# Designed miniproteins, single chains, continued (5): the designs that were tried, part 75

Each design is a single chain, and the fold is of that chain. pLDDT is the mean over its residues in the fold that is shown.

## One batch from the design tools (miniprotein)

Design m18762
Fold by ESMFold2-Fast:
Structure m18762 (fold): chain A 64 residues (1-64)
Amino acid sequence: MISEEEARERVEELSRKYNASPELTELAKEMVVNKASREAFEGLLSELPEEAIEELLEIVEKLK
């Protein structure tokens, strides 16, 4: 289990890896902290590859 702070740091690193915009990075951090569904990630972060969405969902699971 990870802290919300660690989750945000992991999202920041992931966003850099996939060259996401600062706006998309901020949205992804909010969605992870709020434990968003797979459908929400796929709909709102559709410009990210499926691999990035899976990594974001792994961060959400570790935050629980």
Scores: mean pLDDT 81

Design m18763
Fold by ESMFold2-Fast:
Structure m18763 (fold): chain A 60 residues (1-60)
Amino acid sequence: AALNYSADQQEIARLLADPSAANQARIRALYDQLGYSDAMIQAAIGAQNGNIVDVVRAIQ
């Protein structure tokens, strides 16, 4: 398995620690840039609140 840990992925982890509407929008943009995968989305869901779950559903 090849995992590319980019600056974007590190920033997503930081943003999840302090979620806000602005941070959630930035997380969405970063997922789009990274070409979101099920593994990344599920990891994000498990690490933060229900608002991101709704956002992830909209992205999928």
Scores: mean pLDDT 56

Design m18764
Fold by ESMFold2-Fast:
Structure m18764 (fold): chain A 73 residues (1-73)
Amino acid sequence: EEALRKLIAGSKAFLDGNYDEAIKLFEEAARIAKEEGREDLSRTAQLLGNAAKAYKNGDKETADKYIAEASAV
C-alpha cells in the first residue's frame, strides 16, 4: 500500500512541523493513490497537502477547513 505508506509519512512530517516534507509526501500519496484507482485516498491526500500548505503560510482557518473536508471523504 504505497499510497497509504506515503500518507502516513506525510502526516508524521506534518506533526513534526516539517511542512515542505509533508506537502511532498501528500502529493506523492495522491499521485500513487490515483494510479492505484483509490480515488477517495487520492482526494484525502490532496486535501491534507492543501492543509499543510495553509499551515506553512500561517492560515490555520483554511487548514482546518481542508482537514475537515479530508475527514469527510
Scores: mean pLDDT 84

Design m18765
Fold by ESMFold2-Fast:
Structure m18765 (fold): chain A 60 residues (1-60)
Amino acid sequence: GEKEAIKILEEKGLTLVEAKMALEKVKYTLETEGEEAAIRALKVEFGLSEEEAREIIEAL
């Protein structure tokens, strides 16, 4: 769920505020553009690897 996604984001080095911003961006992108676009947003905007981005999406 969302709490697990936030925890993973914080463990990857994001602050709580950055983790919440990343989660909102990912939820919006998943709904409007799909999974691959959400992965790209996490990688480009938050500096995550593809593996880390997929973990976040799978935790949701």
Scores: mean pLDDT 82

Design m18766
Fold by ESMFold2-Fast:
Structure m18766 (fold): chain A 55 residues (1-55)
Amino acid sequence: GPEAEALVREAARAARAGDFDRALELATKAIEVAQTPADLARARAVRGEAERHGG
């Protein structure tokens, strides 16, 4: 839904800026509010990227 999509976009933006702690926080919240398999998959992908580059 729109909330999960907005959180995924914010998480991706944070990751591109090198703020992987913020990206992880936002991606985790996106997973919690995901209403569709597509929203969940996108949120998990961004979280995985943040975990790969973050602490």
Scores: mean pLDDT 82

Design m18767
Fold by ESMFold2-Fast:
Structure m18767 (fold): chain A 74 residues (1-74)
Amino acid sequence: KPVSEKEILEAMVLISAAVAIATDPEHAEKARRLGDAVTAGNYDEALKIAEEMAKEGYLPKSTVELVKRLKELA
């Protein structure tokens, strides 16, 4: 089956969330909620969480751009 741009972007965001959990366990709840929102297709909630995490310094700004792209494709 062909892998879509959406599937690649979702995988990249989920990997970024997993890295955030591994590096900052105290922020694990937000990172887990980001992953849950992405897998549920709730990109508005995912973007909100990603922006909060990036503002607090435990998620790359590049990951926020990936979530924005997911929302555009949805």
Scores: mean pLDDT 80

Design m18768
Fold by ESMFold2-Fast:
Order: sequence, then structure tokens, then C-alpha cells
Structure m18768 (fold): chain A 68 residues (1-68)
Amino acid sequence: MDYEKAKKLAEEFGEKLLNEELSDEEIKELIKEILKAAGVEVPEDASLSELSDKLLEVIEKIFEKEQE
């Protein structure tokens, strides 16, 4: 698991989302990349809501590790 990479990808995702340059498909791809970097497996047909829930779990883990 690479939480440093997951954090970087999450920050890049946030910046792109703020610039409103992303389609729904691009949003799904970026979330999947963050989850994969964190060592989380996702089904190829995962819903946006499922991906978002997993992303929140990863963000919580990043915060826990950073505060250590």
C-alpha cells in the first residue's frame, strides 16, 4: 500500500475537480487510481457512490498516518 501516492493522487483529483475539467468517467478513473495506490481493490463496475465511500476511508487512513 502506498498512502503517499494515494495522498498525491487525491490532491490532484481535488484540484481537477475544482477546475471542473472532469467527466463522470474521469472522476471514476481518478478515484480508482487513488484506491489502487492505497491497496484497495475495486470491481470494474463499481458505482460512483461505492467509490466515494472507499475514497473517504482512504482519506481517513492518510490522516491517521500523517498524524503519527
Scores: mean pLDDT 74

Design m18769
Fold by ESMFold2-Fast:
Structure m18769 (fold): chain A 60 residues (1-60)
Amino acid sequence: SEEERLRERLMTEYGLSEEAVEQLLEALREHGWDPAEVAETIGRVIRNGRAERAAQRAAA
């Protein structure tokens, strides 16, 4: 499921505990956010941040 994928991503990308991930997912559900849309947005932000850091390292 999209929620399972988001949970896995948060644990692997941000090093969040299972408890912290469950709290975040509960907050998302409470606000009516789409977990799939949130996961895509987070992934895009992470990729853009990595690209920017890679460019900075290449320039150093």
Scores: mean pLDDT 69

Design m18770
Fold by ESMFold2-Fast:
Structure m18770 (fold): chain A 69 residues (1-69)
Amino acid sequence: DELADRILLTLHTYGPLTARELAELLGVSQSTVSRTLRRLEAEGLVEHDPATGRYSLSAAGVERVLALR
């Protein structure tokens, strides 16, 4: 999934980001980014902080990003 890969790479590059910040950086709607982030969270590749609204890479997410290169 190209969008999922781009989200993971962006989080690896910039650190923890909100769905809005990811949407702005990637030029995609916030709703599309949010749906993909929820799926990535369910897969254990990203973690969500409800206090800040930010998503960050898990250890598995970092491994996935390194495999994309």
Scores: mean pLDDT 85

Design m18771
Fold by ESMFold2-Fast:
Structure m18771 (fold): chain A 60 residues (1-60)
Amino acid sequence: EREKIEEILSETSKELMERIKELEKQNLDPSELAREQARLAVDAFEEQKRKIEELKEELE
């Protein structure tokens, strides 16, 4: 149970960090960079939430 949650958090965090690094390489305008980073963070949060809810439903 805890291991599954840790795996979800680890994978989504890793993917988010890699995508942020890719954005930094694009030399975007600071406002656009911040907007894209916020979007990636929201997407990562929603993905984590979805996977955790699925796990919760499995355990109920």
Scores: mean pLDDT 75

Design m18772
Fold by ESMFold2-Fast:
Structure m18772 (fold): chain A 65 residues (1-65)
Amino acid sequence: AEEYHRKGVELESQGRHDEALEHYRKALELDPNHLEAFQNLLRLLIELGRVGEAVRLGGEWLLRQ
């Protein structure tokens, strides 16, 4: 989980947004309670205008708590 999260942060810093999204999603797939990966994925989805995906992600997160 942490490896994917760390790589996602690196990719995002390089402007590789789609690859960063994939890595944040993989981090959450391995650890559904990974708060940092969730927050970064949510923020990036909003920044990219993918609001519907952000809303869905938030709902899924709440169901896992």
Scores: mean pLDDT 81

Design m18773
Fold by ESMFold2-Fast:
Structure m18773 (fold): chain A 66 residues (1-66)
Amino acid sequence: SKEEAIEELKKKVDELEKEFLRKYLAGADAAEIQKEYKEKLEKLIEEISEKYNLSKETLKKVIEEL
């Protein structure tokens, strides 16, 4: 369902943000971390879109509200 897709997306985005915060605090380059974050986020949107048969547009709006 759409609700399950949103829940999974929010959980995985939170996990991704925590991963990148840890890398930032460990002294990794901020520009490289941001680039990797954007790439992983785009891939995550594609995976959830395909799994739940939802538009990427809908998922991007959910992320914007986080």
Scores: mean pLDDT 81

Design m18774
Fold by ESMFold2-Fast:
Structure m18774 (fold): chain A 82 residues (1-82)
Amino acid sequence: LSPDMEAEMLVALARMLNWLAREFLKSEDKKELEEGKRLAERAIELAEEAIELATDPEVIKEAREVLEEAKRLKKELEEKLK
């Protein structure tokens, strides 16, 4: 795989993890909210790795958008866990 193709795959995986974290954010169960937080943290890691690997500006843009959503989801999950 080219670095940009690998980065696109990481972005796709991070998007899936963001979707799952979003579903857990709807829960009132502390364990489910904690799982959602772990998924958001993993999405952050994958999106950051995609930014480091990508050379295509469009792929970098998509990775940054996914990273910002993952950070927002993590913050919302942390706030709900208080």
Scores: mean pLDDT 89

Design m18775
Fold by ESMFold2-Fast:
Structure m18775 (fold): chain A 65 residues (1-65)
Amino acid sequence: MKPERKELKEYAKKLGIKINDEAVDALLQATNGDLERAKKALEYAKQKGVKEIDRRTAILLALQV
């Protein structure tokens, strides 16, 4: 597993957000591998009360930040 995937999964877990590997990959793809932007998208999801992120939700969140 790429370090970025592992780090995003752990970060989402710390925020109390459930995310699968497909959603992590979609989030990284939508942010062009920018881990900082991907983490900001997760923080935005937390602020909006999102508890679970699927592939579609990950792409939409990445477009916001």
Scores: mean pLDDT 80

Design m18776
Fold by ESMFold2-Fast:
Structure m18776 (fold): chain A 55 residues (1-55)
Amino acid sequence: MAEELLERAEEALRAGDLETARRYAQEAFDKSSTKELMDRVLELGRRIAEAERAA
């Protein structure tokens, strides 16, 4: 579940849909049960923030 949300968030980020990417990343964080998965969500969130700053 959380891994699927991360994949959807990464796809949205690649498409430039930052709002959708943020939404999926937030849902992935809520469903994350391991530190590794949470670290992946936080790194994705950082990449989304960088993209938003560039816009």
Scores: mean pLDDT 79

Design m18777
Fold by ESMFold2-Fast:
Structure m18777 (fold): chain A 73 residues (1-73)
Amino acid sequence: EGEEWVKRAKEAYELAKKYNPKMAPRFEDLYQKAVEAYEKGDLETAKKYSDQAERGGRFAVEAAENKKKLEAA
């Protein structure tokens, strides 16, 4: 359902705020675009922006964790 895609985009934005605050505005933009598309019934566009936010959010968390491991080693 389109609601799940909006939720994923929001989670990516929340992760960016926590682990990579500099990137948070970019994920906020993607989240807002996903919400707007979902509200208009454009599920394909909502999924597209949700997928972009999820990929970016996952990458940001993974990069932060990898840097922490390198510093701990």
Scores: mean pLDDT 74

Design m18778
Fold by ESMFold2-Fast:
Structure m18778 (fold): chain A 75 residues (1-75)
Amino acid sequence: MEEEIEEYEKRIEENPNDAEAWNKLGVALREAGELEKAKEYYEKAIELDPNFEEAKKNLAQVLADLGKSEEAKKL
């Protein structure tokens, strides 16, 4: 978990436009319970690649996890 976060952080440091790395870092943070940071990182991945369906799906899931299920349901 922690090692995966470090790996993806390094990828972003080398290429900050790597939408996949932002999405994967978001997944790792969500698994670590850092839901708000995971949300921000999924949003960054979508900003870099607006057609990134996996990141959009992950964003919806983390919004539900944050107790924003009512907001996510009305998206």
Scores: mean pLDDT 77

Design m18779
Fold by ESMFold2-Fast:
Structure m18779 (fold): chain A 103 residues (1-103)
Amino acid sequence: GMPYTEIPPDASLAEILAALEARFDAIVELAKTDEKAALDAFHALLEMIGGAAAFLSPAGIREIIALFREGVERIEKELSPEDAEVLREMSAVTIAHLEARAA
C-alpha cells in the first residue's frame, strides 16, 4: 500500500510506530477467528512497512524492525503451525530487506 493512504508523509516516527502497533493488534485479533484474513492483512502491513522504510533514517528503520519482530511473535501464537510457518517466511524476507536498508 501507499504510505500516504495510512501513514502521512509528514508523520513522526512515533506516529508511524503507533500506527504499526495498532495494525498488529488488529491482525492478532483477526488471527483468533480467521487465519486467512489475518495473513492477507499481514501482507498489506508488509507493503505499508516497505513504504515507510523508504523515507526513514537507519535508526528509525531499526525501531520498526524491533516492533515488527514483537508483532510477528504475537501473531504466531494465534496461528496454526502451518500458517505460522507462512508468517515466518514472509517475515524473514521483510526483515532482511529492512536490515539491508538500515545498513
Scores: mean pLDDT 81

Design m18781
Fold by ESMFold2-Fast:
Structure m18781 (fold): chain A 70 residues (1-70)
Amino acid sequence: EDKIEFTVRVEGGRIDKEELQALAEEFGGTAEFLSDTEARITVPLTKAGELFAALRERFPNARLVSAKIV
């Protein structure tokens, strides 16, 4: 199954690593923390829209840097 990888950056704070990891796992994916403000989330492509909606709601200060099918 194709996966999608979202790179996100938080402005005005640090990433809640436990919450973001839990969110990624909820959608069958993984999170990699590049720094205190930047993370990479990989989920099945079929879950991309649901994850993105949840990410917007729970991390409103996060900005999408890139999205890549892997």
Scores: mean pLDDT 81

Design m18782
Fold by ESMFold2-Fast:
Structure m18782 (fold): chain A 62 residues (1-62)
Amino acid sequence: GSIYAVAGKDYTATSPDEISVKKGEILEILSEPDENHLYVKSLKTGKEGLVPKSVLENAGLR
């Protein structure tokens, strides 16, 4: 099954490999390329890219 996380805050992409997200946006976790980033797909926009782990909420979808 897919793993999902929720954006805990707004984030603006700082590089071409990142995506911008809004607080409360549901993100599908596709991979974990390093300890600080997740490669995700936004269910709202369909965009794929890197997001810092610090942007995500500590609680998953209930």
Scores: mean pLDDT 78

Design m18783
Fold by ESMFold2-Fast:
Structure m18783 (fold): chain A 82 residues (1-82)
Amino acid sequence: AQEYYDKGLEYYKQGKYEEAIKYFDKALEIDPNFKEAHYNKGLAAAKLGKVYEALRNFLLADPDNPLAKELLKALDGFIPPV
């Protein structure tokens, strides 16, 4: 899992977000509970404008994540004031 995750991070740093997601998916095939892979897959999806895919991955990484809860509020037509 770690090897594919590290490659995903390399592609993410290069701005190759679709390739990054591909490698994070490979990490998640080996370890479906790899929270860091879910989180960074969410970040890559957000860079591609895939807001719902990003939100889903943030919730899978940490269901109690305050940022994921704020994204849910934003998607419900609310923009947080700060």
Scores: mean pLDDT 72

Design m18784
Fold by ESMFold2-Fast:
Structure m18784 (fold): chain A 66 residues (1-66)
Amino acid sequence: DLIEEAERLIREAERALAAGDLETARRLLQKASELLKQTDPNDPRAQRLEKRLMALALAIEEAEAA
């Protein structure tokens, strides 16, 4: 299930960000984004993960700018 895999990657990226590993966080974020693009855009699970992905992307950019 691509949605379950994307959720796993987002969770891993969040942990990488918390550890200060911005390179790993960005790589995992990119992979999760690629998987979500292949899912049904009307799936509520995909929509929730898309919002979480956006929040994570903003957090990574803020950390990189600091």
Scores: mean pLDDT 84

Design m18785
Fold by ESMFold2-Fast:
Structure m18785 (fold): chain A 62 residues (1-62)
Amino acid sequence: MVGDIYRAVVTVPRSGPDDLALREGDLVRVEEEVSETTVRAVLLSDPSRVGLVPKSALEPVA
């Protein structure tokens, strides 16, 4: 999981200051597993955008 590329399967709104807002189809790289349900990820289209994403919103890209 850490270091791998994932795709957002749903649009994720930013709910808090540490959250990463995603649109369905956005590609992210996972930097850290924060909890069993949450990762810290970087948005590939804009690497300045880093934040927390629910694992349930992500699928691995083959």
Scores: mean pLDDT 81

Design m18786
Fold by ESMFold2-Fast:
Structure m18786 (fold): chain A 58 residues (1-58)
Amino acid sequence: MKYRGYVTVYDASGKAVASAILSGFDSEEEARKAAEEKGRELAEKYGASAYETAVEEE
């Protein structure tokens, strides 16, 4: 099975300012790690207060 990682990044008011979908991972752990790395990257880029990640099977 393949896994997909989701990221949503929120500003200080709780508004979603960026999101990403990362696909093609062989494991849930790989998808989660990639989503969290992308979340940190986007949070830094947008000066965000929070991000959320999720993982699903494709």
Scores: mean pLDDT 81

Design m18787
Fold by ESMFold2-Fast:
Parts: C-alpha cells; structure tokens; sequence
Structure m18787 (fold): chain A 62 residues (1-62)
C-alpha cells in the first residue's frame, strides 16, 4: 500500500473507532464522513483506493 493511502485508511479507521466507542455503532453516513475527512486534499486516485479499503474493513467488521 502506498504511504498516502495507508495514512488515509488509518485516519478514517481511527475516526470510526472513536464513533463506535461513543455510540456503540457506526452508521453508513459516519463511514462516508470519516472517509471524506481522511482523504481531504488527497488526489482522486488515492481517495478512491483509501475508500475501497476502509469500506471493506468496515463491512467485514460488522
């Protein structure tokens, strides 16, 4: 995984873990918001790859 993609994925997952700790669950909207926030200012290709990884991780963890 490229360093930028890895950092974006880690930041999104940190945000989602925080949401889960507070609420006991994570909504689809919260997942999309975390991805958008973590990929802000990154290239479209990096953002797309990070989004795919975060979504797969989240769906598998459900």
Amino acid sequence: MEEEIKKAVEEALKMLKGVYARNGSVSEEEVEEAIKKATEGLSEEVAKKAREIVRKYYEKAK
Scores: mean pLDDT 77

Design m18788
Fold by ESMFold2-Fast:
Structure m18788 (fold): chain A 61 residues (1-61)
Amino acid sequence: RKEIQEKYKEKAQEFNDFVENPTEEDVEKLVEELKEKYGLPEEEVEKLRETLLKGLEEAKK
């Protein structure tokens, strides 16, 4: 569990660093890929989505 959270957090960081102007569709695609790859439960998927969407809001500024 904790190791999985660390892995998806690292993936979220890499995504933000790689994509300067991510769209909501890019966020959803990444969230779905991580859900499938790591078998994340719905609560973890929601946390990941929220984290990436906040990054998107910062990118809009």
Scores: mean pLDDT 67

Design m18789
Fold by ESMFold2-Fast:
Structure m18789 (fold): chain A 55 residues (1-55)
Amino acid sequence: EEKELEEKKEELEKELGKEAIERFKNAENPDEDGGHEISLEAVEELEKKVEELKK
């Protein structure tokens, strides 16, 4: 859900920094991003990173 992505961005902000936020924002806006499929894949990788840290 989109709201959960916002929370995950905060986690990544602390871990990966601004770079993670940029990728999350791009995936949130597939039309603006210009890379819908690539954006989703990037978000999935970031999500796995956050989950690994939280596990």
Scores: mean pLDDT 57

Design m18790
Fold by ESMFold2-Fast:
Structure m18790 (fold): chain A 55 residues (1-55)
Amino acid sequence: LEEEARKYADKAVQALKEGNVDEATKYAMKATNLAHEADNDELLEEILRKVAEAS
């Protein structure tokens, strides 16, 4: 779950760099949902911070 969440977060950042906002939003939502399922608040904060900084 945690590794999967990080992979989707990385895909969201990549999509933002490519200008694909819709794809980035989709991947970011998947990443945050997986972090919630893992019950890992630290990971959730990390994902949100990475996406925000890439925006």
Scores: mean pLDDT 79

Design m18791
Fold by ESMFold2-Fast:
Structure m18791 (fold): chain A 67 residues (1-67)
Amino acid sequence: DAERQLEESRRLRKLGDEYFKKGDYEKAAEYYSRAASLGDRGALRNLGIAYEKLGDKEKAAKWFAQA
């Protein structure tokens, strides 16, 4: 069910936001990546920002281009 996948992706993005606020950018990127894979396009931009915080400018640019 696409609706249930969207609900799960929103939950995963919320978890990513919580880890991002704690400064755990690796964990935040993991959850944002999972949310994006379920169709949350908003998580793609958050992935880019998380990779910027990790110093991975190449991955950040890749995710921003897909957002």
Scores: mean pLDDT 84

Design m18792
Fold by ESMFold2-Fast:
Structure m18792 (fold): chain A 86 residues (1-86)
Amino acid sequence: MAVEEAERLLEEAGRLMEEAAEAYRKGNYEEAIRLLEEAIRLLEEAERLAEEGLEEEPERARELAEAARRGKEEAEKAKKEAEKKL
C-alpha cells in the first residue's frame, strides 16, 4: 500500500541521514554528501507515495507527506553544510 511504502522509505532515508551525520563527524564530507543525495531521492519518492495515499488514508498520508518534506529540507541543509567543507 502506498502509505506503508512511504513509511518504509522515510525509515530508510532516516537511516541514511544518520550514516551521513556519522560520515560528516569523521570528516568524510564526500561520503556524507552521497548519503544525503540518496536520502533526498528516497524522501521525494516517499512524498509522492504519501500523496497517492491521500484518497485512502488522508490523515496518515498528510502526516507522511509533511514528514518527507521536512526530512528533505533537513537533508538539503545538511548537504549544503557538507559542501562548504569541500
Scores: mean pLDDT 86

Design m18793
Fold by ESMFold2-Fast:
Structure m18793 (fold): chain A 66 residues (1-66)
Amino acid sequence: SEKEEENRKKLEKLLANFDEFAEKVGFSEEEKEYIRKQVEKALEENKVLDPSIIALIKVYETVFDE
């Protein structure tokens, strides 16, 4: 699916910049570990269109985009 491929690339970019993203959002160390695992699991299971993952990508885009 084109939407799955696009969202996968966005999620991979989020994971690559995760430490900066987490710092900007103000995640605790426990939240960082939890969210990182959710992202990794979504990529492994190709659940890149799950509502929670879509919401996370939107937060990432908001934080890094004006």
Scores: mean pLDDT 83

Design m18794
Fold by ESMFold2-Fast:
Formats: structure tokens, sequence, C-alpha cells
Structure m18794 (fold): chain A 82 residues (1-82)
């Protein structure tokens, strides 16, 4: 189980960092910052889930999704896809 959570954290971090780097390269530093913050919250949500803190995991995941949605709206307005 711990290995699966570590792999999930690495995948989420890598994907959101790649999107953030792409947003920065496209001249959208605000979207990049939101994506990086969402990634950090998502990693914390996975950690909380692994520790059995389900309510905290759900709250952190909801916050991560909200920031991701805001970043995606900025990307869409600029003609980029997430």
Amino acid sequence: MKKEFEEAKERVRARLEALAAHAEAAGLPEAAALLREAGELAVRAIEALGEGRFEEAERLAAEALALSAEAMALLAAAGLRP
C-alpha cells in the first residue's frame, strides 16, 4: 500500500509540474503557480489517504480540484489545453 501511494504522489507531481512548466513557457505564470499549488495539495491528500485521514484527504483533494479548475480556465482563455 505505501508503495502505491508513493507512486501516485510521483505521478501527480510529475504531471502537474509538466503542465505548470508548459503554462510558464506559454507566458501564463499565474496558471503555472495554481497548478503547482494544486499539485502540492493533491500530494498532501494522497498522504492523508494513506494515513487513514479520509476527511482531511477529501478536503485537500477538493481544494486541489478547485485550484486546478481555475488554472484550466486560465489556460482555456489563452487557447491552451491542460
Scores: mean pLDDT 81

Design m18795
Fold by ESMFold2-Fast:
Structure m18795 (fold): chain A 86 residues (1-86)
Amino acid sequence: GAMAEAGRAAVYAEVDRFFQAVRDGLKRIEAGEKPEEVIADFLKRGEYAAAGVIAVLTALDKGYRTREEIMKAANELIKKAEELLK
C-alpha cells in the first residue's frame, strides 16, 4: 500500500543522501582539505556513518590492502578528527 511505497522512497532518499555526503567529503579531500578536518566536520554534524566510510575510503586510497591496516589507518584518522573537536 501507500505506506510501503512511501517507506521505500524514504529509504532510497536516505541512501542517496548518505552517498552524496560521502562523495562530497571525498571531493573536499581531493581538493586539498586534510582528511581529519573533513571527518571532524562530519562528526560535528552527527554524520557518524559517513565519517567512518570517508575514513575507510581514505585509508584504501593510501594503498592499504589488508582489513587490519585499513581499520588501523581509519581509526587513526577518526582519533585525529576527534582531537580537532576539543
Scores: mean pLDDT 82

Design m18796
Fold by ESMFold2-Fast:
Structure m18796 (fold): chain A 69 residues (1-69)
Amino acid sequence: SSAIKAQAAALKAQGDKLYAAGKYEEAAKLYKQALSLEPNDKEIQQNLAAALGKAGKPSEAKEILDSIP
């Protein structure tokens, strides 16, 4: 639904702000929540992988990247 897309976009935007502030673990948490609402959103998947990589979780980042078609 459009409401679910809007909620995912809001979570992504909050994650983007945290990522810009260097709060990578907190950003990854919000990106995971956004991805739970929009599982096939490649941009959210890529942003989650980037945040996980910066948070020192490269194996988790690779799993997310490998899930992108």
Scores: mean pLDDT 86

Design m18797
Fold by ESMFold2-Fast:
Structure m18797 (fold): chain A 74 residues (1-74)
Amino acid sequence: SKLKEEIKKLIEEIRSLLPKLSPEMQKGAEEMIKMIEEIVKEAEKADAESAQRLYSHALALAKYALKEIEKEIA
């Protein structure tokens, strides 16, 4: 899935930025990654329509997390 690949890329970008964050922010980002990965696992078990919604939700969370991290680093 194109959505699954984009989500994985965003998670990898977030992980690459973790060393630039405070320990408290790192914990928050790691919990967000865990939540996104759990949504992706649920999408893999779901029917096509539900999977599309879950992947879209995971993608939105990943984009949100990256923007928040970029804001903290700047």
Scores: mean pLDDT 86

Design m18798
Fold by ESMFold2-Fast:
Structure m18798 (fold): chain A 58 residues (1-58)
Amino acid sequence: SSVIEENIKHDAGLSDEQLEEVKKLVKEGKYEEAKELLMRYGGLSERQAESAVEALAS
């Protein structure tokens, strides 16, 4: 729904369902788990996943 969400989805190659799971974890304050999903589903590096979680949390 935001430009940030669309950029993360595109760059990480996430499905809508995978993006929603990441967003849910961020909303619950489970930042480490959200980061792990971005690395596993999207093949992002740890640094890229951390930046994406920070962007979603802001």
Scores: mean pLDDT 80

Design m18800
Fold by ESMFold2-Fast:
Structure m18800 (fold): chain A 74 residues (1-74)
Amino acid sequence: MEAERAALERLPVEQQLEALVLRALTALDSGDLETARRYLELMEEVVARSELSAEDRAKVEAVLAGLRAQLEAA
């Protein structure tokens, strides 16, 4: 996770979040709920440390809410 986080942080925030969403969805599809939760936590950290516009933040928060709901339903 740490090395992966460092590599992702070199990308623009939008691309970091897209990569993390894809990885979280792949983990959910594979039944790896622990890995999916870790990617969700990384996305929350990226959002917390990033200065996003209100519009972009709202879009990302909607995606995070959807992923969290899928994890709780699994």
Scores: mean pLDDT 74

